# Ledger of designs, part 37: designed miniproteins, single chains

Each design is a single chain, and the fold is of that chain. pLDDT is the mean over its residues in the fold that is shown.

## One batch from the design tools (miniprotein)

Design m1348
Fold by ESMFold2-Fast:
Structure m1348 (fold): chain A 61 residues (1-61)
Amino acid sequence: TPGMQAAYRTMRRLGVPESQRVRFLRSLLDGDSPEEAAKKAGLSEEQRRAVVEAYRRAQAE
């Protein structure tokens, strides 16, 4: 989805490790909100805000 692509690109720019990026995407596919997915993936507070915002912006388009 556009949101998942935007979130993944944002995580890569922020230097989020691949294992955490994969956990985020799996949580979304399991039905978690992007907020829940970011928390479960172990993202920092700053990373969570950026990634969730990118996801929601792209999904709204």
Scores: mean pLDDT 84

Design m1349
Fold by ESMFold2-Fast:
Structure m1349 (fold): chain A 77 residues (1-77)
Amino acid sequence: MKVTDEQIERALRERPEEIARIEELGREAERLEEAGEPRERVEALREEGLRLAAEMLGVDEAQLKELEKKRAEREKE
C-alpha cells in the first residue's frame, strides 16, 4: 500500500525523534554524495533511513524501496 500523508503526520506526532533521525540520515547521505564519497557508503545511510521509516510506518522495507524506485522511474517520463 502507498504511504499516506496522514500516516506521516501521525509518525511525526508519536515518534518525532525517529523522524528527526531519518531526516538526519538523509541529509548526511546527500552531503556525502556531494562530497564525492563512494556510492556504497551513501546507499548504506539511505538504507538505514528506509529501514527506520518502514519500522515506524509498520510497512515492509521492500515496499518503501519499491515506492522510491517508482518515483525515480516517473522522473524519466
Scores: mean pLDDT 69

Design m1350
Fold by ESMFold2-Fast:
Structure m1350 (fold): chain A 55 residues (1-55)
Amino acid sequence: MEEINKAAQEAIRAAEAGDREKAEEYARKVTELSGNNPVIGKIVEAEVEKALKAA
């Protein structure tokens, strides 16, 4: 879970910086680390999209 949280924070940070490519890369990393858990994947994607819209 710690590695998943780290990757999720990196995804959000990249999204806040307006770097969609990096944000999506880290979001994919989160999904991979979670064993393709769709709930975690959707949460991270939603947060990334929200941060990108705010950037």
Scores: mean pLDDT 77

Design m1351
Fold by ESMFold2-Fast:
Structure m1351 (fold): chain A 61 residues (1-61)
Amino acid sequence: MKHTEEGERLHREGRYEEALELYDKAIEENPEDKRAWYNKGLALQNLGRYEEAKEYFEKAK
């Protein structure tokens, strides 16, 4: 499974920290993966890390 898709699966399960690890791998493999940047922002927001989430949303688009 692609890292972004696996991260999205973990995110749906509420496993936000593990989802972040997979989104980081997805971004490392493809820095143009806007979906991974956006989803990392959502996971950070769910963890209460709002300032970090904002930065990732801005990088996504």
Scores: mean pLDDT 81

Design m1352
Fold by ESMFold2-Fast:
Structure m1352 (fold): chain A 63 residues (1-63)
Amino acid sequence: MAAAVTPLIGALRDPDPEVREAAARELGRIGDPRAVAPLRETAASDPDERVRAAAREALAKIG
């Protein structure tokens, strides 16, 4: 659902790294191309390695 992508993109900026990791995984599962730019930013700049890994995996799933 297009509406679900927007709150998940917002969750990529959550102060809790567990929330950011879950948001990245869910964006990868949904596969909406609107998530590509936010996930690239997260993969490049997030301080938590698990969150960066989840964002990279999500990008691979979206294509």
Scores: mean pLDDT 81

Design m1353
Fold by ESMFold2-Fast:
Structure m1353 (fold): chain A 90 residues (1-90)
Amino acid sequence: KMSPMELELEVARALGLMAVAVVRIMASNEEDPEKREKLLELAREAEKRIEELYEKGLKAAKEGDEKAVEEKVEEMLKLAKETLRRAEEI
């Protein structure tokens, strides 16, 4: 049913959305309203960007562009890691 390229995109998206979920949990446990708002903004921006990368990746997969798919997977994984790092700095 799912191609290997689509599976890679799904895994990268899932990891990205897990990072977003972690940041939202951090926000819910944050006592400082200003820091909480920054965490929620970071989570919202990361979620939007992950979904944009995922949609571009799906388009590339339909076109058989393995290199573009690999680039979008890598970008989603980097974004997940960077989102968690930025959250820790807040």
Scores: mean pLDDT 88

Design m1354
Fold by ESMFold2-Fast:
Structure m1354 (fold): chain A 60 residues (1-60)
Amino acid sequence: DLRDAAGKALNEGDYEKAIEALKELAKDPGARDLLEFALERAKENKDEKTAKVIEEALKE
């Protein structure tokens, strides 16, 4: 699952792989909405690294 792959990559510090997995998820409209929700939650929790990765994935 792309969500699990992205989470694992984030935990391992492999931000490039995390961004790639999240970009694939963002191609689906429903998953894109979920990522926008996750971005807001990351910002609320001051998880700057996760927020940056999600924001980068949503750029394209």
Scores: mean pLDDT 75

Design m1355
Fold by ESMFold2-Fast:
Structure m1355 (fold): chain A 92 residues (1-92)
Amino acid sequence: MEEEYEKLMNEARKFLEKVRELIDQGKEDEALELARQFYRDKLGLPDAVVDSLVAELRELIAQGKRDEALKVLESTINEAVRQKYLELKKKK
């Protein structure tokens, strides 16, 4: 479990770095698509939840609150990763 959790945390960290790069380059749509893919494919969140989270990030970015958007993204991922870790631990 620890190794799976560490692997997921490392994937999340690399994902956050890539999203930040895309936002810094003005590739906001690509950043939001990457966030949507991570939420759906890596975290297994329902489409309705993913759509809501992506919409929130889009609004923050549109307001020029890029650092705030990244903090929200990081917080959401950390919480979802923790929930996934607990889910995997329960199944073993």
Scores: mean pLDDT 77

Design m1356
Fold by ESMFold2-Fast:
Structure m1356 (fold): chain A 60 residues (1-60)
Amino acid sequence: SEEVNKKIEELKKKLEQDRADAERYIREHGLSPEERAWVERTLDLYEEQVKKEIEELKKK
């Protein structure tokens, strides 16, 4: 449906923005290797959750 397609597109854009924001945050705040690894792992888990949500939306 059109509504589903719009929701999927919004989720993709938000994921792109959140990843870009996190990369900017890491760069600007001079995070330690441990802090950087924590942020990157958190983003990876978040991205997996978003991908699952998109796949669920595609099934409906």
Scores: mean pLDDT 82

Design m1357
Fold by ESMFold2-Fast:
Structure m1357 (fold): chain A 70 residues (1-70)
Amino acid sequence: SMEEEKKLKEMEKEVEKFRKEAPSLSPEEFAKKAQELLLKAIEYDEEGFKEVAQKAIEKLKEIQEERDKE
């Protein structure tokens, strides 16, 4: 649906911004932002936007893995 596409684009934009900011964030700031984005993804899943939530969670995992490696 158009609503799902809009939500997906909004979420992708926020996650991409987080990815770009991640190297400059402290561990505490990183954890806080990651949690905020994860909570938003959970809210989208609860509202029925499952694909938006899944894609956001997958990208957040990638960002976390990249930070954990170095």
Scores: mean pLDDT 80

Design m1358
Fold by ESMFold2-Fast:
Structure m1358 (fold): chain A 63 residues (1-63)
Amino acid sequence: MDAAGDLRAGLEGGGLAAIRTGAAEALKNGMQGEARDYARKAVEAPTLEEAREYAEKALRAAG
């Protein structure tokens, strides 16, 4: 049960699909508050650059 770990794994995967998958798993594993909102934006991001930015903000918000 590590939502932050799922998101980090997505970022390490290096591609848009990997980041979106990691963010979706982080949401499923109960990310809350601002971290959840940024993870949702990462799932919906149309580009790799936007997905990375939102995923990094989600990790920062999660602590």
Scores: mean pLDDT 81

Design m1359
Fold by ESMFold2-Fast:
Structure m1359 (fold): chain A 55 residues (1-55)
Amino acid sequence: MSLEEAIDEIVLRLIEKNLPPTLENAKKVVEELLAEGKISKETAEKILKLIESSY
C-alpha cells in the first residue's frame, strides 16, 4: 500500500480498537501491518520517522 493508505489504515485501526493516538499505539499498528505483509520495511520506517517527528 502507499504511505497515505498506510497512515489511513493506522488511524482506522486505532479507532476500531478504541486506542488513543499515541506514539506507542501507532507503532503497534505499524508492526501489525508489517507482520501481515501489508507494508514493506521501507514504508514502515518512513511512517515511524514521520510519527516520531510529529511528537
Scores: mean pLDDT 78

Design m1360
Fold by ESMFold2-Fast:
Structure m1360 (fold): chain A 65 residues (1-65)
Amino acid sequence: EEEKVKELIEKKVEELAKELGLSEEQKERVRKALETAVEVNGLKSEKDLETVARVIKRALRSRPE
């Protein structure tokens, strides 16, 4: 189950990197943010990870610093 969640996180990081043109540092930051959200909120499902990924994508688009 944890391995499956890790695969979903990597997939979302790659999708966001392609859509937003993220640097290596930004990709690592997004990966850690997703991992932290999963750990803190106990998220296990793909739907939950999709929701978190959308929030991160919105944040990156509104404040691209």
Scores: mean pLDDT 73

Design m1361
Fold by ESMFold2-Fast:
Structure m1361 (fold): chain A 62 residues (1-62)
Amino acid sequence: SLEELEAELKKVEAEIQELKKRLEELRRAGAPDTEIAKVEQELYLLQGKKEVLKLKIEELKG
């Protein structure tokens, strides 16, 4: 349903913001490049999911 997709979009947007915060914290702490790269990859995948969800929501709205 539209409501379920909008709820999922909000969840994904919140996860993206949390990962951005975590990424900044990892960089500040001098975390290994491998840990930083994993968070960057997760952000990339969530950004893609966000775009797909936005397209599905707009399609359902007509």
Scores: mean pLDDT 86

Design m1363
Fold by ESMFold2-Fast:
Structure m1363 (fold): chain A 74 residues (1-74)
Amino acid sequence: SLRIVSVVYDPNLKSDRTSTVADLLAELPFADEESRQLVELYLASHGLGPDTRVRYRIEELPDGDAILHVARAA
């Protein structure tokens, strides 16, 4: 089972998948509520509020942990 534990802002991210930050936080499989809140705060620190549209990619690590890669979609 996929578990998002971290996030990285990558302005060079190539991805056709887009969503609002709010939809990502509601829909994606975070490992726990603390991981979700860490991602939310990290994105906010990069100027990416809940209504901001972002490009994203999920990088799966060993044992089902994952990193969320995000960039502003414009």
Scores: mean pLDDT 86

Design m1364
Fold by ESMFold2-Fast:
Structure m1364 (fold): chain A 64 residues (1-64)
Amino acid sequence: MKSKLASEIAAIYIEAVGLEMEGREDEAQKLLETVKRAIEAMDAGNYEEAEKLIEEARKLLDSV
């Protein structure tokens, strides 16, 4: 479970960097903030919260 969440966080981070390279800094920053919160939730052992944050980040990606 943890490894799957970490992999998804890494994928979202890569997408955020891609958006930043395209000059879409606002969208990139929103994704990076969500990734940071997901990492903090995982560090606290709140996997359900981390999963929810990852879902929110994916929805943000789909909207940009």
Scores: mean pLDDT 79

Design m1365
Fold by ESMFold2-Fast:
Order: structure tokens, then C-alpha cells, then sequence
Structure m1365 (fold): chain A 65 residues (1-65)
């Protein structure tokens, strides 16, 4: 399951913005944009200038309502 794999990645590398971003993407694919927003925000805290994470967050927020 993609979510389980990305949760393991975050547990192994909790300081990695890429790991948190990947978890957000996994929740987007699972149809849970509200959870994706939370994880993309964590990724953006670690990498505030990452345009890819900002774009992912904006999309997740739009879908979450």
C-alpha cells in the first residue's frame, strides 16, 4: 500500500521534506486531501522555499475545500 510505504519512509527520515511530501502525495492518491494538507504543511515547514511542495499543498487545500 503506497500510504504504508510512505509512512515507513517518514518514520525512517522524519526530518526529510521529501518523505513528508511523499506521504502527502500518497494520501492524495488515496482520496484523502485533508490528511495530505497536514503532511504537505509539515514538508513545507522543513523546506519553506520548495515550490513543488507549495504547489502540492495548494492543490490539496483546493480539493479539501
Amino acid sequence: MLVEQMEAAVEANPDSPLAWRALGVAYMQAGEPEKAVEYFRKALELAPDDETIRANLARAEELAG
Scores: mean pLDDT 83

Design m1366
Fold by ESMFold2-Fast:
Structure m1366 (fold): chain A 92 residues (1-92)
Amino acid sequence: SMKEEGEKLAEEAEKYYKEKDYEKAAKLFEEAAKLYEEDKTKTIQLLIAVAEAYAKLGDYDKAIEALEKALELDPDSEVVKKKLKELEEKKK
């Protein structure tokens, strides 16, 4: 199923993140998020992971873009709003 593929990609992404290969981690989290598109909670968690990986790369524009996509899914997410504010402050 698409969900099983998404789980495998997310697990692989976490492995690359731990190995500090943040570029591969971000891309795999993005692919996993697309496979969970019907599960808002899981998609938001994966988009946050995308943002964290891009933030580690210093790519704050892509990190912010991922969090903005998460806010489109849940406009009231305090976790996403806090992370977005932190990244915007790092760009200043």
Scores: mean pLDDT 86

Design m1367
Fold by ESMFold2-Fast:
Structure m1367 (fold): chain A 69 residues (1-69)
Amino acid sequence: MASLSPEELKKKAEEYIRKAMEAYAAGDLEKAAEYLEEAARYYKLTGDPKYIEEAKKLEKEAKRYRELA
């Protein structure tokens, strides 16, 4: 299977966080939540406890955005 390195996974997570911020600024809270959920998934794939903890924070923020949408 094609797989991403830990560095590539972090870059993907950061890219989705940027997209989430852009969607939030545009008022698209549902889309912002989707991007945060994708970012969290990439952080979890790193297997790094630090990034797994960050992923949990992103998932909580995504839930908050869905509640505001």
Scores: mean pLDDT 84

Design m1368
Fold by ESMFold2-Fast:
Structure m1368 (fold): chain A 93 residues (1-93)
Amino acid sequence: MEQVEKARDYFVKALEALEKGDYEKAIKYFEQAVELARGNPELEAAAYYMLGVAYEKLGDYDKAIEYFKRALDINPENEYAQELLKKVEEKKK
């Protein structure tokens, strides 16, 4: 679907921003990727997981937990999301 291709473009841009440490820009691009990836569970789950990662790097643990849970709602077998969710919940303690 054409919106899924655009979602992938935003996802790639978000990964580049994340790698450069521009977490706010990464979040913006991952949010666009999620919106355009509606109806593609694999890409939606990946984008939610990466939103969790970006928020964790910003120290926004509440948002990180929210997005890791959303990723796991779509793909409960994502071991990376499970591990990071536990890690972030421990940091809030």
Scores: mean pLDDT 85

Design m1369
Fold by ESMFold2-Fast:
Structure m1369 (fold): chain A 62 residues (1-62)
Amino acid sequence: MLEELLKRSEKVGETLAKAGADEETIRNAAKVIEKHLLDQGFSEEEAKAVAEAVIKGYEKAK
């Protein structure tokens, strides 16, 4: 479950980088995603891991 979510999140970051998204936009989006997951009952560690996966995908694709 979490591993699959992390893989999808990394792909989202890659797609946004290829679409020309700004680094500031990605960092802000990652923070919003982390907060949303915490509100949905994910652990702090899980929410942070998903946010970091989005940033990782972005960094790899730029």
Scores: mean pLDDT 80

Design m1370
Fold by ESMFold2-Fast:
Structure m1370 (fold): chain A 65 residues (1-65)
Amino acid sequence: SKEEIEKLIKELLEKAPEAEELIKKLVEAIKSKDYDKVIELGVEIREKAPEAEELLSRLIEELLK
């Protein structure tokens, strides 16, 4: 749901503030339904903030619903 996606994005920003710029780009890619870019940005976020991996995985699962 949109509400769950927004919640996960907020939690990502709180847990990985160092990846804020990448997370903002991810949000834009999600809004444009550019799934290739979502995958690319997801990899970059995981590399920069590995602690955010579980939240990122949950966000991708919500997008596939």
Scores: mean pLDDT 80

Design m1371
Fold by ESMFold2-Fast:
Structure m1371 (fold): chain A 69 residues (1-69)
Amino acid sequence: GPSAEEREALAERVVASLQRNYGLSEEVAARIRELLLARRFDELLALLQEHVSPATARAVVAEARRALA
């Protein structure tokens, strides 16, 4: 599986992309990072669906599952 450093780098890239494209607050971005690092993908999906389209939320979670599993 990916190293802790690789997981942190992926979480950082995902959060930066979502903040840039959807204008997410620092508070929401911090929560997304926590859920990515904790591999709480169901909670991540629910949170993302409050801020982005369901299709985007599913795509982000699918990519995170693939990279962090």
Scores: mean pLDDT 84

Design m1372
Fold by ESMFold2-Fast:
Structure m1372 (fold): chain A 71 residues (1-71)
Amino acid sequence: SLPPVPDEELRRLAEENLEGLKKLLPTLPEELREAVELVIEGLELILAGRIEEGRELIAEGIRLGVKIVKE
């Protein structure tokens, strides 16, 4: 089990990765695009100060993406 990522580190990850994920989004298969869109939305919520909502969407996006990649 991993400890929760600190809010400050989540914000930094959002700042560093949001543009990269947005640039990758149109190059991805439709199924994987949905997973990444959830992560993007979650990161945008983190940057807006909606940390808990952002964490939930990121977790759902990762969960969906992992299932898609393992199939």
Scores: mean pLDDT 78

Design m1373
Fold by ESMFold2-Fast:
Structure m1373 (fold): chain A 101 residues (1-101)
Amino acid sequence: EARPAGGPLKEAPPPGEIVSWGNKEAGVYRAIYQVSEHTSVVGVAIVENGKIVQQAASVSGGDPETYVVSFTVKVENGVVTFSFTYQDAAGVTHSVSASVE
């Protein structure tokens, strides 16, 4: 695969922003949501023949009170949609989603 611009990992987006990207031919899709300056929620999905064969979500650099409550991936008509539900350090639950076409 071609190297991503700016090194082996994409830069984290600004707080409150979500970025998603994928390679349809390789079947690898990613999303990053920046919760705060120091905390990101990251999702990865591997899709083969229009079906999810592997998915994983994690919190990167996180505050000890921030965690992923649920993570789902959907594939519909070649569109991969990531949905994260996470709890922040204040105990508030949030839901965010991003699609890759």
Scores: mean pLDDT 72

Design m1374
Fold by ESMFold2-Fast:
Structure m1374 (fold): chain A 69 residues (1-69)
Amino acid sequence: TKKQAEEEIEKAREHLEKARERLREGDTEGALEEARKAIEHAAKVIKLGYTDEGEELIREAAEIIAEAG
């Protein structure tokens, strides 16, 4: 449902924020782990039928992964 997609988007956003914080602290491994969790929630958003929103979250996570490695 839309509410379930909104909850998964919120969780993905929280993990993206944690990933960026870990990058600022120099914790590359922690940043990659948080970005991976964001992708897991974004995949659920896509499965719920919100493809554009889920793809945007995956794109943001990919940018963090590229910056980390």
Scores: mean pLDDT 87

Design m1375
Fold by ESMFold2-Fast:
Structure m1375 (fold): chain A 73 residues (1-73)
Amino acid sequence: MEDEITARLAERLRNRDYEGAAQLIEDMRTVYGYSEARVRAIRERAISEAQASPDDIARLHDALAALDARRAA
């Protein structure tokens, strides 16, 4: 399942679907119960596979922060 999840995350990054990418990262943590180390490893691999630019990475971080803010209420 890791290879499939990594591929899905890389695909979302390639499509500039940063909100979808952020949601998948959060699902890895909250739904799939992955450790922070495992989530980090999958993110690093997906970023590499997507050939994500520094701008893409920054937008992903912004989307993650926005998702966290919405959930915090």
Scores: mean pLDDT 81

Design m1376
Fold by ESMFold2-Fast:
Structure m1376 (fold): chain A 58 residues (1-58)
Amino acid sequence: DKQQQIQQIQQQLQQEGDAARPRAVAIARESGTLTPEQALQSVDEDTQQRIQQAVQQV
């Protein structure tokens, strides 16, 4: 059912986004191009955008 598929997609993509946060912070610290806060915001925004796009495809 669409509701169950939407919930599974949201949970999966949120978990992937959460897993990407430590990596993004580490890369930002090494490259010096972003602050850790900016890196986390970028990951969070990307995760939300991916969730919205995936949900629209259901």
Scores: mean pLDDT 81

Design m1377
Fold by ESMFold2-Fast:
Structure m1377 (fold): chain A 76 residues (1-76)
Amino acid sequence: MLSEEEIKALEEEAEAHKAKGEEAFKKGDYEKAIEHYQKALELYRKVRESRPSKETFEKEVEVAVNILKAAVLLVT
């Protein structure tokens, strides 16, 4: 399993991708927003698999919802 420091680094990387996704979403770049959100989702999933917690699961759900929002706007 990952060390606490490695888990922290993955969380920080996930948050960075989430922020980039939010920035792309604000600019109307929904495809780019989805790409960043998907990367954040993958990273949060790795954190949860290594260290299961309600907090990490809630972050995964939040990012997944944002992917759905961006996808709806992309097709409409």
Scores: mean pLDDT 83

Design m1378
Fold by ESMFold2-Fast:
Structure m1378 (fold): chain A 73 residues (1-73)
Amino acid sequence: SMEEESLRKEIEEKSKKILEAAKKLGDEQAYNLALETKERSLELLEKGEIEEARKLFEEGANQAENRLVRTAL
């Protein structure tokens, strides 16, 4: 579906940015959190669980981004 494809693209694009930032800062914890969040969210999308994928991704991405902001301070 268009919703499923749109969310997949969002997950892939945002995850790429978070993973690149974590790698640049050397934050292995943020990197691992972002990678795990990406993988689990995409698995839920493949099962057709769009809302569960969205919630999981938003929570995990937010946690990884907040950690990176603190690391960069």
Scores: mean pLDDT 86

Design m1379
Fold by ESMFold2-Fast:
Structure m1379 (fold): chain A 92 residues (1-92)
Amino acid sequence: GHMLEKVADMLIEATRSEGGTGEYEVEGDRLVIEMEGAGPKSIALVETVASAVESSGGSARIEREGDRLTLEVEGAGPIGLTAAALHLIGEM
């Protein structure tokens, strides 16, 4: 489904709201999001999404280098992705 793309779009919009930019790539059940200029709100949302994915049996990895933040998620089920999306809506 397109739920990975929706989660990515919401995280990128949060990053843009703080003056940053972002892009993503989806391959099957794997999502990679790269963000630049992410503020504390976007960082907290990325950590929340990663936690929701891991809690649902998927895997999540966060990498930070200067102003660049990368989130990689894989194997997230519909429940974990829905929880992530609801968290993003609640924080926006």
Scores: mean pLDDT 77

Design m1380
Fold by ESMFold2-Fast:
Structure m1380 (fold): chain A 67 residues (1-67)
Amino acid sequence: MEITDAEVLYSLALAYRALGDIAAKQGRNELAIEAYEKGIRLLEEAGATPENLALIEELRARIEELR
């Protein structure tokens, strides 16, 4: 059950990454940062796997590029 929930959270985090990328491309940096931050929170809830940690680092780097 928890593994399935973690997979759902990971999928939602990928969706927020995509939304953030679209927003950033449109110059909507505030919306992009909010989307990336939501993705990070979902990944933190999903658990500290290598895949989740790698994506968190990617999203943090994207946030720093937009600041």
Scores: mean pLDDT 82

Design m1381
Fold by ESMFold2-Fast:
Structure m1381 (fold): chain A 62 residues (1-62)
Amino acid sequence: MISEEKKKQAEEYTKKAKDYLDFYKNSGTTDKTPLELAKEYAKKAIALDPSNEEAKKLLAEI
């Protein structure tokens, strides 16, 4: 059973992953730091809530 707190935290991490991925796509940078941060936050979101489809889709896109 996933707690409500973990679900909210997973949603927060999913948002951070999306923000870093969007920054990477829009900046045209060769710096992989935003991409790596997006991966880490997406993985953390999935670890907290394995049913979070948005985080899974983000990780698959990266």
Scores: mean pLDDT 80

Design m1382
Fold by ESMFold2-Fast:
Structure m1382 (fold): chain A 58 residues (1-58)
Amino acid sequence: MDEAARLGTLGVNAALEGDDERAVEYLKRARSLDPRVADAAVETLELEGHTKVAEEAR
């Protein structure tokens, strides 16, 4: 089980629930482990219209 993938999923879910602060925290942690996973999560959030969280998590 990939910890970066787990954190990326948690970040996307937090953003969908409206918890932008937690979403950014999870995605930054995912980026520190695997930038590729974080980039995929950011792209997902942009497609879902969560552009502010996506920008902060870059």
Scores: mean pLDDT 82

Design m1383
Fold by ESMFold2-Fast:
Structure m1383 (fold): chain A 88 residues (1-88)
Amino acid sequence: SASETAQRLVDEFRDIMENEVTPEELEQRAKEAEKEGDKVLADFLRKIRTANYEEMVEIARKKLEELGDSESVQRLEELDAEYKRRLG
């Protein structure tokens, strides 16, 4: 469902930020998402491979808004605020 895709996208965003994830690992995760039929998650994971932090947040926000899951949008904003706080 769109809500399941949105929740998985935010979980991937958190994991990428809290752990060192290589471009090769992102591609592997994208292939797994495609195999499961989650094209939105796969597209997100591939787009962020060359993205900086600000671009990654923007890509995630846009995808979550397209999915229409307000809870996942709120969770992304909370994570973005936390990571910006840790960087300051």
Scores: mean pLDDT 84

Design m1384
Fold by ESMFold2-Fast:
Structure m1384 (fold): chain A 77 residues (1-77)
Amino acid sequence: MTEEEREKAKELSKKVQEEIRRKKEEGESLDEIIEELLEKARKEPDPLKKLVLEQQASFMAMERAIDELIARNEAKK
């Protein structure tokens, strides 16, 4: 990657993370946020932006899986 592409990737990741935080604060579920990110990625013509969106969705999916595991354990107490 060029230095410019690297800077764009960092800014995109930061913006997506800020959007995720905002959506969580507004009460959107992790599943809804993941679906929105994947939909944006599918429609994104820029391969760098698409990659960033897909990676952020993957991180959210991992968080969702951890939350689900915790919820199951709490419910079984």
Scores: mean pLDDT 77

Design m1385
Fold by ESMFold2-Fast:
Structure m1385 (fold): chain A 76 residues (1-76)
Amino acid sequence: EADKLLAELDALGRRARELLAAATSPEAIQQVREALEHLREALGAISAGDLAAAREHIAKAQELLDRAERINQEAA
């Protein structure tokens, strides 16, 4: 289970880097940075054995990355 969460963190981290590279607006950049903070908190939760907290942070990061992607599309 932790291995699956770590794989999801890795995938979301790659997505965040791609979205940050494509971001032209401060709002999109802020959403990606907030998502990266949640991914860092998720990794900390996994290390502490709190898989429930890790899932909540991963879900929040995913929502923030989805918002950043929409902002990037609207800014284009």
Scores: mean pLDDT 83

